# Designed miniproteins, single chains, continued (4): the designs that were tried, part 64

Each design is a single chain, and the fold is of that chain. pLDDT is the mean over its residues in the fold that is shown.

## One batch from the design tools (miniprotein)

Design m14351
Fold by ESMFold2-Fast:
Structure m14351 (fold): chain A 70 residues (1-70)
Amino acid sequence: KKEKLKELAEKYIAEVERMLAAVPPSQQDLIDEARRELKEAREALSKGDYEKAVTFAGHAVALAQRALAA
C-alpha cells in the first residue's frame, strides 16, 4: 500500500518536472508555486510520509497544468 503511494508520488514529481520545462517564462509565478510544492513533496518522501508526498506532488501537477493552459 505505502509502496504504491511512493511510486505515485515519484511519477507525479517526474511529470511536473517535464511539464514545467514546457511552461513559458510569463508564467513564472505558477512555476515558482509548483516548484515549492515539489520541494514539499520531496521532503515528505524523504520522511516516509508517502500520502503527504502524493498530496503535494498532486498540487504541483495542478499548478503546472494551469501554467501550460495560461
Scores: mean pLDDT 82

Design m14352
Fold by ESMFold2-Fast:
Structure m14352 (fold): chain A 65 residues (1-65)
Amino acid sequence: ILEFINDLREYLEKQGKKEIAELLKKLAEALKAGKFEEAEKILEELAKIDPELAERLREAVERAK
Protein backbone atom coordinates (compact mmCIF):
# COMPACT_ATOMS: atom_id res chain seq x y z
CA ILE A 1 0.00 0.00 0.00
CA LEU A 2 2.75 2.55 0.90
CA GLU A 3 4.59 1.93 -2.41
CA PHE A 4 1.32 2.36 -4.32
CA ILE A 5 0.54 5.64 -2.53
CA ASN A 6 4.06 6.97 -3.20
CA ASP A 7 3.87 6.06 -6.91
CA LEU A 8 0.44 7.70 -7.18
CA ARG A 9 1.74 10.83 -5.40
CA GLU A 10 4.62 11.17 -7.90
CA TYR A 11 2.23 10.67 -10.82
CA LEU A 12 -0.18 13.33 -9.53
CA GLU A 13 2.67 15.80 -8.83
CA LYS A 14 3.70 15.36 -12.48
CA GLN A 15 0.09 16.16 -13.49
CA GLY A 16 0.22 19.40 -11.44
CA LYS A 17 -2.20 18.15 -8.78
CA LYS A 18 -0.03 19.32 -5.90
CA GLU A 19 -2.83 19.52 -3.29
CA ILE A 20 -3.81 15.86 -3.79
CA ALA A 21 -0.13 14.84 -3.85
CA GLU A 22 0.47 16.56 -0.48
CA LEU A 23 -2.50 14.72 1.04
CA LEU A 24 -1.13 11.41 -0.30
CA LYS A 25 2.26 12.17 1.28
CA LYS A 26 0.57 12.81 4.64
CA LEU A 27 -1.50 9.63 4.24
CA ALA A 28 1.63 7.54 3.60
CA GLU A 29 3.37 9.07 6.65
CA ALA A 30 0.34 8.38 8.88
CA LEU A 31 0.08 4.77 7.66
CA LYS A 32 3.82 4.18 8.12
CA ALA A 33 3.51 5.44 11.72
CA GLY A 34 0.42 3.28 12.38
CA LYS A 35 -1.73 6.37 12.97
CA PHE A 36 -4.93 5.02 11.42
CA GLU A 37 -7.16 7.70 12.99
CA GLU A 38 -5.04 10.43 11.35
CA ALA A 39 -5.07 8.48 8.06
CA GLU A 40 -8.89 8.40 8.21
CA LYS A 41 -9.04 12.20 8.59
CA ILE A 42 -6.68 12.64 5.63
CA LEU A 43 -8.91 10.35 3.53
CA GLU A 44 -11.91 12.53 4.47
CA GLU A 45 -10.02 15.64 3.25
CA LEU A 46 -9.07 13.82 0.04
CA ALA A 47 -12.74 12.87 -0.49
CA LYS A 48 -13.64 16.60 -0.65
CA ILE A 49 -11.32 16.96 -3.67
CA ASP A 50 -11.56 13.51 -5.28
CA PRO A 51 -14.17 11.23 -3.66
CA GLU A 52 -13.55 8.36 -6.12
CA LEU A 53 -9.82 8.24 -5.36
CA ALA A 54 -10.49 8.50 -1.60
CA GLU A 55 -12.89 5.53 -1.74
CA ARG A 56 -10.36 3.36 -3.61
CA LEU A 57 -7.58 4.25 -1.17
CA ARG A 58 -9.82 3.62 1.86
CA GLU A 59 -10.64 0.13 0.54
CA ALA A 60 -6.94 -0.60 -0.11
CA VAL A 61 -5.99 0.55 3.43
CA GLU A 62 -8.70 -1.68 4.98
CA ARG A 63 -7.42 -4.69 2.99
CA ALA A 64 -3.86 -3.98 4.20
CA LYS A 65 -4.91 -4.19 7.88
Scores: mean pLDDT 78

Design m14353
Fold by ESMFold2-Fast:
Structure m14353 (fold): chain A 87 residues (1-87)
Amino acid sequence: MSKREQIQLIHGAQALLLAALSSASLGDREEALRSVEAAIELVSKVDSPKREEVLEELERAREAIEAGDLEAAREHLLRAMKLMDEA
């Protein structure tokens, strides 16, 4: 993967995580779930030592959204965003 492609994937994933966090905060479960699933797809393509930790937090966010626990989903989304900023 080119460095430019990796940066584009990271920025795309960050935008989707922000959208997911916003949707979860508004109680929009369907949009939050779509954004998290799209972010998981992009993050899975990123070559980063923190990729696995980010994916773990995103899967936990997905599970929380599916369970209707939007507060837990927001916590996991914030952790994923922090991990991506540190990478």
Scores: mean pLDDT 83

Design m14355
Fold by ESMFold2-Fast:
Structure m14355 (fold): chain A 73 residues (1-73)
Amino acid sequence: MSRRTIEVTAEALGVSPAALSKAIRELLDQNSTEELRARLEELREKMGLGDTPLPELSKEQLALSVVALEKLL
């Protein structure tokens, strides 16, 4: 994941890039790819997106998506 992607996403979420990078790293360290995928699917179901299948995402993309959706909920 590029530094610019983290900066743009952090600005959109109203958090610092350092805070977003820390949250992503903690998720990557504490969770498997399957655990992050399950958590993202649960968050999407809460948002009414449960009928849309998840594309094949990298572990980093899953972690970023989880942090972003948790901030919006």
Scores: mean pLDDT 74

Design m14356
Fold by ESMFold2-Fast:
Structure m14356 (fold): chain A 65 residues (1-65)
Amino acid sequence: MEEKEKILEEAKKIVDEANTLEPEYRQKVLDLVLKALEHLKNGDIEKAKQYVEEARRIVEEAKAA
């Protein structure tokens, strides 16, 4: 489904951005992305989206700090 492809693309972008963050934020973001991918693999698109959105929020907060 197109939705899964969009979630995977956003997760890749978040991982790339996480590499530019401080180690503490990077670890939190990567943990959330891994949870999102696990839910996506299990077909739980809604939970996968929630974890990706939470990871994005942490990335934006880290950049603003």
Scores: mean pLDDT 81

Design m14357
Fold by ESMFold2-Fast:
Structure m14357 (fold): chain A 69 residues (1-69)
Amino acid sequence: KVKEYVDKGIEYYKNGDYEKAAEEFIKAGEEAEKEKNYEEAGISYLEAAYLSGDEELKKKAEELRLKAA
């Protein structure tokens, strides 16, 4: 469930575990893509990209947000 992964990501972020937070946001993005919710997938991947510094994930998030429009 997308919300469950987002909630876990937020909890890890609050605890300062940015690596695990990014992993949970990636899972949220993957689940949102399965549901064809490209806006939510893009947002989740963008959050993970900012936490991890992953430029490829940032590009994927931008592509998904354009697809959602």
Scores: mean pLDDT 82

Design m14358
Fold by ESMFold2-Fast:
Structure m14358 (fold): chain A 70 residues (1-70)
Amino acid sequence: SELEKKAEERLKSVEKGMKLNKDNLELTEMGIQIAKREFRAESERLNVPDLGEKMIEEMEKILEKIKKEA
């Protein structure tokens, strides 16, 4: 759906930002916490909490991957 496409584009944007800042892991982790909060609030406002939780889970997986590669 259009909503799922928007969600995937946002996730790609977050992943790109993490890669650009991987040399500063602390800053990347702070950015993740802010993004998680924003995604959760947005998904609740749109009444699609399952989508928000899925995106948060994907962001956590990307962060863990970056930590292992750092």
Scores: mean pLDDT 71

Design m14359
Fold by ESMFold2-Fast:
Structure m14359 (fold): chain A 83 residues (1-83)
Amino acid sequence: GSELSEELAEAVRAGDAERARRLAEELVARAAAAVAGTPAEALLTEAARLMGEAAVAYAEGDFERARELLARAAALMEEAARL
């Protein structure tokens, strides 16, 4: 469970955007599978996608874009929590 997230954090710290993208895509796929068939599927899948893009942006050194993407993901998670 946590190992993939740790690998993503390492890729981000190393500035390895390609590795961060692959790891983020796998995490998004796992998140989508975990919420499949639930009322929150669309919102949580989009939030996971935005968090993945934020990780890639951090790896690329685009911290402003990363913050924007994380704020959008947080808003979707809040909406999902109200379902």
Scores: mean pLDDT 84

Design m14360
Fold by ESMFold2-Fast:
Structure m14360 (fold): chain A 63 residues (1-63)
Amino acid sequence: SLEDAILTLDETGYGYDTRVSAKEAGDFLVEKGLISKEEVEELIKKYNAKTGPELATALLQSI
């Protein structure tokens, strides 16, 4: 679920590390089976997410 994806970014620190790209954080969530590749790409595009924290914010706005 999107909630599990957010929790995973929180637990790993990816949601707080501006050195982690949104793509890297998103690819990690896809590998974990928490979100699809298509959903990650749409969130990155819609919110112009560049970093892990920005992807975490995009996920929060999507619940």
Scores: mean pLDDT 86

Design m14361
Fold by ESMFold2-Fast:
Structure m14361 (fold): chain A 96 residues (1-96)
Amino acid sequence: STFLFSPEVEEAVRRLLEKFSHLLSPEEKAELAELEERRANESNEEVRRALEQYILRFGLLSIGVSSKLSPEVRRLIANAETVEQVREIEEAIKNS
């Protein structure tokens, strides 16, 4: 997905990632750590913002795969645009 999160959705996704970070594989955690280091060292603000958005979407998709969520829920993850959709994703993870 090339879609960027709104600030409200970004915050909801960030909270979900913090809550379910333990579901990420060691490989996914390593990739996220590398992306976070790149973001922290990025001097261009627009590129840094794009990296922040990419990190959130990547983390959410990775949790969806690790939780073996249905194809329907994984499509929801790829296209999530609202806080309500993030809540639906959280419930799906909890019920996995």
Scores: mean pLDDT 78

Design m14362
Fold by ESMFold2-Fast:
Order: sequence, then C-alpha cells, then structure tokens
Structure m14362 (fold): chain A 58 residues (1-58)
Amino acid sequence: MEIEKKIEELKKRYDEMVAELEAQLAASTDPATQARLRAGIAELKKRFDEEIKKLKEE
C-alpha cells in the first residue's frame, strides 16, 4: 500500500534526525547541552508518532 511507503520515508527522515542528535548527545560532556539534546530527541519522536498516527487513520 502507498501509505507504507510514506511511513517508511517519514521514518527514514526522522531516524536520521534523531541519530544525528543522539550522536551529538553521545559526544557532549555538558549537562545543559545533553538536557537540550534529549528534549529535542523526545520532541522529534513525539512529532513522528503523531504524523504516523495520522497516516494510519486515513
């Protein structure tokens, strides 16, 4: 189904963004920066889940 392709493409984009932030988090030694990166990762994952849910509801 075409929805499966849209989900996979969306997953790839968000996975790449999350992986980049996770790499920055792993390289970071500053607690404030780590907290900001963790918050950013959580927000991206939440947004991704909401977009996937909308696609599945169609």
Scores: mean pLDDT 80

Design m14363
Fold by ESMFold2-Fast:
Structure m14363 (fold): chain A 92 residues (1-92)
Amino acid sequence: MLSAEQLATPITPEAARLAAGIFRGLLLAEGRSEEEARALEDAFLAAAATAATVGELRDALAKQPGIGEEDAEMAAASVVLAAGIVELDKEI
């Protein structure tokens, strides 16, 4: 799903905050519990604080116990979407 260009996308604090909300929303829509969604959002925010790119975030999450490749990919996709929304918001 994610291209090499998308994986190279920088993580900004604004995009990370928006992406955390998107990621949680996607987890709940997938049928995850509120508790599971919060735990995954917390892991996402911790990884985003140290990751420079979407690819680094995905790889960091995939290495966490209890986080699968699908959850890590969903988190990465959430950052790509958030970065696009931040770009559009700047256009008014």
Scores: mean pLDDT 79

Design m14365
Fold by ESMFold2-Fast:
Structure m14365 (fold): chain A 97 residues (1-97)
Amino acid sequence: SELKELQHKAVILTVAALISLVGELIEEKDEEKIEAIKKAAELLIKAGEYLEQKDYEKALELARKARETLEAAKPDSPAVELIRELIETIEELKKLS
């Protein structure tokens, strides 16, 4: 099922983004960037909870806010691209649901 494959992909991208953010947090020394990484991670955890509940609208809102928060403080973060792919995947899930 395409819906099951997209759901699985969204979960993988959420976990991948969180792992990437943890790696960045370990190395980061700038307080503003540390705060942005923590806020983005919190928003992604909540997005993951809504994905599990199949509330794609709320998951999408939180994923978009996570990307915006992170990109404003750290546009070079590899997690920005992972969150972008997550957003696209959730948009597809919403269309098929």
Scores: mean pLDDT 90

Design m14366
Fold by ESMFold2-Fast:
Structure m14366 (fold): chain A 68 residues (1-68)
Amino acid sequence: SEEEIKKLVEEIKKLAEKLFQALDAGDIEKAKEILKKLIELLKKLYELTKDESLKETIKELEEELKKL
């Protein structure tokens, strides 16, 4: 469980960095793909941690995805 959380957090951090790079480059299709993956990983992290702040982050990212 702790190892699974650690791996998810590392993957989320890497995807967040790639998302930032894609958005900065104006690569909207790549940004959409990364954002969808990021949302799914955050949902999985929420199921493991029950951290309410993750619900807010997920909602914000889903709204950003709708704008792209």
Scores: mean pLDDT 85

Design m14367
Fold by ESMFold2-Fast:
Structure m14367 (fold): chain A 62 residues (1-62)
Amino acid sequence: SADDYVEQALVLYKEKKYDEAIRFAEKAIELDPNNTRAYKLLAEIYKDRGEFEKAEEYKKKA
């Protein structure tokens, strides 16, 4: 399910594997475009990477 991809992305995010975490969160959105958890996670990842404009875009979609 989309939530399974979010859980995998969260594990990767905690390990600071940002590129892999983004990939899994994007897969969650492909399965469920309304998945709030995936958008919240992408916002946090981009903020941690200093990409604040991308982080704000994902926050608005959550």
Scores: mean pLDDT 86

Design m14368
Fold by ESMFold2-Fast:
Structure m14368 (fold): chain A 56 residues (1-56)
Amino acid sequence: KFKVTAKPGLALGFTSSVVDSVEKLDERTYIITGDPAKLKEYLSKNGSVESWEEWE
C-alpha cells in the first residue's frame, strides 16, 4: 500500500479499477491499496499528486 500526498489546493480522485481501497488521513494525505505496479504508474501520471511512499 502507498501513502499519497496531494498538491496544495488540489483534490485527489481514485478509480476503483486501479485502487482497491482508500483511507483519508487528512485533507492532503491518503493511504491507498492495490497492485503496486498499477498504482505507481497511476500516481506518476496524476498531476494532482505531490508525492507518494510505500506504507505498511
Scores: mean pLDDT 76

Design m14369
Fold by ESMFold2-Fast:
Structure m14369 (fold): chain A 60 residues (1-60)
Amino acid sequence: MEEEADKWFEEMKKLVDEVTGRKISDEELKKLMREAAIQLNKEGVFTKEALKEKVIEMAK
């Protein structure tokens, strides 16, 4: 089911909102996640934890 991906996406959205101090849109979060994934892939490491940290860093 899609529920696991949706739950993780909601957790990411909440973390970014807390870091930036505002509500982020789903489209903007997806954009950040894509950009973070590209950067992590270039660095040769890609995990859910690394993606979470990179998205937070890029959202600041």
Scores: mean pLDDT 73

Design m14370
Fold by ESMFold2-Fast:
Structure m14370 (fold): chain A 68 residues (1-68)
Amino acid sequence: MHLSPEGRAEIAIALAYMAIGIAKRFGAPKEKIEEAERLLEEAERALAAGNYEEAERKALEAARTALS
């Protein structure tokens, strides 16, 4: 299966949304949630601008931040 750069970015953003939702459900610290949400907003802006590699990277950082 070959994913386009846009498709990879979209999947990464979806994973970040799920990770943040899980972290909120299980009581992650507010500071971690806020940082993850900030990174997710940056990822969505990058996606809107066509910067798919940046969007993927920022979304994965958001997911990692939420779950760490």
Scores: mean pLDDT 86

Design m14372
Fold by ESMFold2-Fast:
Structure m14372 (fold): chain A 58 residues (1-58)
Amino acid sequence: RLEKALAELREFMEASGVPQEEIDRYLARIREAYEAGDVEALDAAENEALQAALTSAR
């Protein structure tokens, strides 16, 4: 379920120290790509969000 996945990702990014404004932008991009059915854009948006969390953590 998209909503559950976005909620879990938000919690992970918050725990990693990503700024709230950036979290909102990443989640919006993931939602847009998912609703458009653009698998490549979805993969890119998810990877961007994960990289932001990893960078903020270390």
Scores: mean pLDDT 78

Design m14373
Fold by ESMFold2-Fast:
Structure m14373 (fold): chain A 64 residues (1-64)
Amino acid sequence: SLTEEGLKYYEQGKYEEAAEKLLEALRKDPSNSRALNELMKVLSHLTGEKAEELKEEVSKLVDR
């Protein structure tokens, strides 16, 4: 699953790739609390423009 792929990237320290997979999982199922919780955790490890872009996408999915 996309959530499992995201967690695998997280375990490898690939936070940007992990965030993108978890965001895709959340887009497919916005009620997936595990994907949301893990994504928020991954985003705490990211800085810069890409981190802000990913945070904006999360906000669009959560703040409906």
Scores: mean pLDDT 79

Design m14374
Fold by ESMFold2-Fast:
Structure m14374 (fold): chain A 66 residues (1-66)
Amino acid sequence: EAKELTEKGKEALEKGDYEKAIEYYKKAVSIDPQNLEALEGLKEAASKVNETLAAIAEEAIEVLKE
C-alpha cells in the first residue's frame, strides 16, 4: 500500500538508504498517482540525496587539507 511505501521511504532516508527511499516513493506514486504525500516525499528524498553528496564532498576536501 502507498502509505507503507511512503513511511518506508522516510525511514530509509533516516538510515541513509536514500536509494531505497526514492524507490519506495516511486512505487507509491505508480500505485496511486494522486497521492500528493508520496509525490512530495519523492521531492524531499531527492533533496536529501543531494545534501548527503554535498556533505561527503565537503568532508573529503577537509580531509585532504588536514
Scores: mean pLDDT 69

Design m14375
Fold by ESMFold2-Fast:
Structure m14375 (fold): chain A 71 residues (1-71)
Amino acid sequence: SLEELKKAIEEAEEELKKEGVEITEERIKKGKEIIEKLRADPTSGQRKVTEEEKNNVRIYNLVEAKEELKK
């Protein structure tokens, strides 16, 4: 449900905050670029991903989930 999604989003935000991961426009953009590259070529994801890249993807997914709740 949307309520379950909202709780998952709140938990994800708290987790990022506890880890000291700052949500910035630059990180959102970098996370989006990673996801778009994977959509264009799924094999591009077979390389090892850095912790920073993982955090950028987490931030982008969180922002997208929040936008989905507005629909």
Scores: mean pLDDT 75

Design m14376
Fold by ESMFold2-Fast:
Structure m14376 (fold): chain A 62 residues (1-62)
Amino acid sequence: SPSANQLVEAQRKLGQHFGIQGPVDGIFGATTKAIQQALGLRVDGIAGPETLQALLEASQQV
């Protein structure tokens, strides 16, 4: 499983790539919803297993 630091860095990197401004907490909130929308995922603001996997995979492409 990814570490908390890896999740925070993935959220930061994707936020910068998509021009999303917000807190980098790696877990919840408006930043997570914006990234979920950008990646075509369910927009619930919760960093569940599918969201965490998509964050890590997408962060490797940006």
Scores: mean pLDDT 69

Design m14377
Fold by ESMFold2-Fast:
Structure m14377 (fold): chain A 56 residues (1-56)
Amino acid sequence: GPYVVKEGKTIKEVNEMIANKLRAIGDALDLALEKHKETGEDLKELFDEEFKKLLK
């Protein structure tokens, strides 16, 4: 069904979409953390930069 709560399959699809976005967030954070340890720059700035590159 078109609604998240109407059937489990729709909820599962939404969870898959969320999982894909969370994966991108995780990858961006990993890269930002590595650079933060290397340069000491603000983690939030580095994260935003890397996340912008992985946004899709």
Scores: mean pLDDT 71

Design m14378
Fold by ESMFold2-Fast:
Structure m14378 (fold): chain A 70 residues (1-70)
Amino acid sequence: SIADELRKAKKLWEEAIFKVEEAILKGDLDKAIEIVEETMKKIEELDIPEDVKEEALKQLEKLKKEIEEL
């Protein structure tokens, strides 16, 4: 079900943001970037609408760039 895949995507997103924030707070920027990259791979593998997938990947790419600039 697309609805189940979207719910899975939302959970992956929320878990990724939490873990990224924790890694940044601990000063482990390499770990934060790794989490973003792994999450991008997981989102890419999901069978969700392309517009939703594209927006999610765009936001993760933006987050990765912001972490790299720290």
Scores: mean pLDDT 84

Design m14379
Fold by ESMFold2-Fast:
Structure m14379 (fold): chain A 78 residues (1-78)
Amino acid sequence: SEAEELAKKAEELEKEAKKAEEEGNYQRAHDLYSEAADLYKKAAELAKKAGDEELTNKLVRKLIEVIDKAGEIQEKLR
């Protein structure tokens, strides 16, 4: 489904963000987590429209996780 394809792209961005964070590139990590959040949000909206409650709940949890992570990284940029 389109929601699943967007979720896979978001997961790849999360993986890149984690690598950037491990390398100390906090600006890149923040940008990548933020992009992943946008994709998880769009994927969750599509899953909800399709009536896939299980996928919607999973994607909303992922969205919250990457938003929290982006906020943590943003604090490190101060």
Scores: mean pLDDT 87

Design m14380
Fold by ESMFold2-Fast:
Structure m14380 (fold): chain A 64 residues (1-64)
Amino acid sequence: MEEEKKLLEEVEKKLKELGVDEEEIEIILYAIKEGMKLIKTKEQLESLKKQIEEYLEKLKKEKE
């Protein structure tokens, strides 16, 4: 799915910018891809995106 590919690319880029290990990035991307397979509604997709944004924000704060 186009949205899945775009989301995975955006997350990978942000994780690399935060200096997350390649192995950890691979695990996170796999988890997101599996989560995307469980999405049946637009609301669930929006919720997943928010959870990803919160996770990235926490990683940023931990690095600082």
Scores: mean pLDDT 76

Design m14381
Fold by ESMFold2-Fast:
Structure m14381 (fold): chain A 60 residues (1-60)
Amino acid sequence: MSEEDAKNLLRSSYESLGDTIAAEEAIKKFEELLKRGMSPDEALREAQREGNKLIAKREA
């Protein structure tokens, strides 16, 4: 998966849930992990965990 594809997936996934803040934070985490040398696939999984955590905290 390309970096751009992963960012688009994160954006569309969280925006479809109505949570633009979770989308932004997940993308920021993804970019941070890429800078640390993580692969796009691994960074995507970690960013999804972060976004899901934020959604769970707000939607509970």
Scores: mean pLDDT 78

Design m14382
Fold by ESMFold2-Fast:
Structure m14382 (fold): chain A 107 residues (1-107)
Amino acid sequence: MEEKIKAYEDILKENPNNPGAYIELGRAYLELGDYEKAVEAFEKALKNIKDKTSPLYIEALMLLGEAYKKLGDKEKAIEVFQEAIDVAEKINPELAERARKMLEELK
């Protein structure tokens, strides 16, 4: 896991605008339980995705919602999952369904 984080950090040194690398870095932080760094990585991913209707953007929103859920910030998690559902319903019904299931898991 530590080596995975370093690999994505090295990618971002060469291309600091790579949203995919930020998403993978955020996933690695989620696996480590570093939810604050996961939120930061996913927010950087979202800022670097120009097409806000892309599957990549929806995936980054769902991951940000999961990170907020792990932090215990239910309000932010709900907000972000709702945004993911709204975007996904227009372009990818399968991603919309995944986002809905993630929202249902919030207590």
Scores: mean pLDDT 84

Design m14383
Fold by ESMFold2-Fast:
Structure m14383 (fold): chain A 60 residues (1-60)
Amino acid sequence: ELVEEIKKLGAGEPKKVTTTDPVSGREITSYVVDLKDVGSQENIDKVNELLAELYRREAA
């Protein structure tokens, strides 16, 4: 449902990205999405909130 709401706002498919911290060697996982076709700042803000919620649920 979160992914579908993100896509409805004009954003692309959310992508899972894992980056290794070069200092500590810890893996950091986050979700990112293309905002290129999102038409307004309010929609961009909503997409970012939905991405944060998706990240929270997956990180638990």
Scores: mean pLDDT 73

Design m14384
Fold by ESMFold2-Fast:
Structure m14384 (fold): chain A 81 residues (1-81)
Amino acid sequence: GALELAEKALELAKKAKGDEEAKEAARLAAEAAARAETLEAAELALEAGVLAAKAATSTEGVAAATGAALAAIGAIFELEL
């Protein structure tokens, strides 16, 4: 589910040693954000997106991670309404 994807994205983002790992963490974070039904899943997806952006070294990687973080912010906003 979304929570498991968010947890996996966060684990990958924390361990990311390069741009490809950062992009994969961002991809999972974006998927988790899109499927988030709980604040916990959305908040973990946001943390994963932010950490992936810090690990990314390419413009594409930073854009993907930033997009994932923004999607997670949107999910948090919708779930708090």
Scores: mean pLDDT 87

Design m14385
Fold by ESMFold2-Fast:
Structure m14385 (fold): chain A 90 residues (1-90)
Amino acid sequence: SEYTEINLPTMTTGNTTLKVIGADEEMISVIASLIGTTADDLKAAIVEARGNEDFLKETNIIVNDEYTVTNKEELLKYVKTNNITLYVKL
């Protein structure tokens, strides 16, 4: 799969998939805040799962297979309604 599932150090689990394609530093910080972790812990988990930090060079976030989230407000809307499983793609 082009996406890597990440189990975060928080209790955030569920049936809603947040697919992240190379989120920038600001978006990583936003996601971390929403799921109750730190940006550094989330970055470490992503790097460990992927074995590569190059994901930070991308800019796209996908929520579900059919929707791309490129801004903070849309991301917040999706995350607030569901428990999140994070998927990251380089």
Scores: mean pLDDT 50

Design m14386
Fold by ESMFold2-Fast:
Structure m14386 (fold): chain A 89 residues (1-89)
Amino acid sequence: SMERALELARRAIEAAERALEAAKKNDVLGAIGALLRAIGEQIEAELTIPDLPEEVRRALELAVEAALAALQGKLEEAEKLIKEAKELL
């Protein structure tokens, strides 16, 4: 369903935001946990939603990329990717 797809994408974006906040505090374990949550939301969307909308798929990809960028200390890149993901929804 579209509602479920949007819910999963929003959860992934929230996880990316948590990864960014954890990274800003040098909380590596918190950033890893948030990244794993973003990945989990993306996997669930791909496996459980047969016709995943392109915008939702892209938002999920951007959320995971943002969480990875945050973990790598690329804070400005992570902020940009989070904003792009939000604009797709």
Scores: mean pLDDT 89

Design m14387
Fold by ESMFold2-Fast:
Structure m14387 (fold): chain A 77 residues (1-77)
Amino acid sequence: ADEAAAILEAAGAAETAAQVRAIVEDAVASEDRSRAAALVAAAGVVLVAGVIEGRLSPEAAREAHRLVAAAVDAAEA
């Protein structure tokens, strides 16, 4: 959660970082795999919107989404 948010904050997207952090914390705390998967997908939608709006580079969004997925996978293992 913190690694993805740190990349987004470094890119100047503080509001996107806060949204992604909240989604990841909910996903990591979830005991429902379907809910966790839906929340990872929701984080991806937020990141894509940031790229379309010019707030994020595609590279920053891709790396942040990778870190989101990795954090959720680690919490499920």
Scores: mean pLDDT 76

Design m14388
Fold by ESMFold2-Fast:
Parts: structure tokens; sequence; C-alpha cells
Structure m14388 (fold): chain A 55 residues (1-55)
């Protein structure tokens, strides 16, 4: 992923967390875990933190 894609991915995880919708959260957790290996540096660390909060 490029930087813009990584930023948009993190925005998606934050939106899922803010939604409070269990279905949206479940989909975001699944898709987020699949995308996690494509993230780098601070983006990966933030994604891991957000995924932990979604759980």
Amino acid sequence: MDEEQQQRFLEGLRAALESGDPVVIRVALHDGRLALPELSGEYREEAERLLAELE
C-alpha cells in the first residue's frame, strides 16, 4: 500500500469503531487483519491498535 492507501485504511477502521455497528466492526476486523501485512511503520502500529479496540 502507498501512504494514501494506508491513511484511507486507518480512516476506515476509525469509522467502523465510531459506528458501533457489530456487523460493520466484524467486517472491518476481518478485512483489516488481511490488509495488516501490507502496512508499514507507524501505519501498521496504529492499525494494530485500532483492530485491538474493535475487538
Scores: mean pLDDT 78

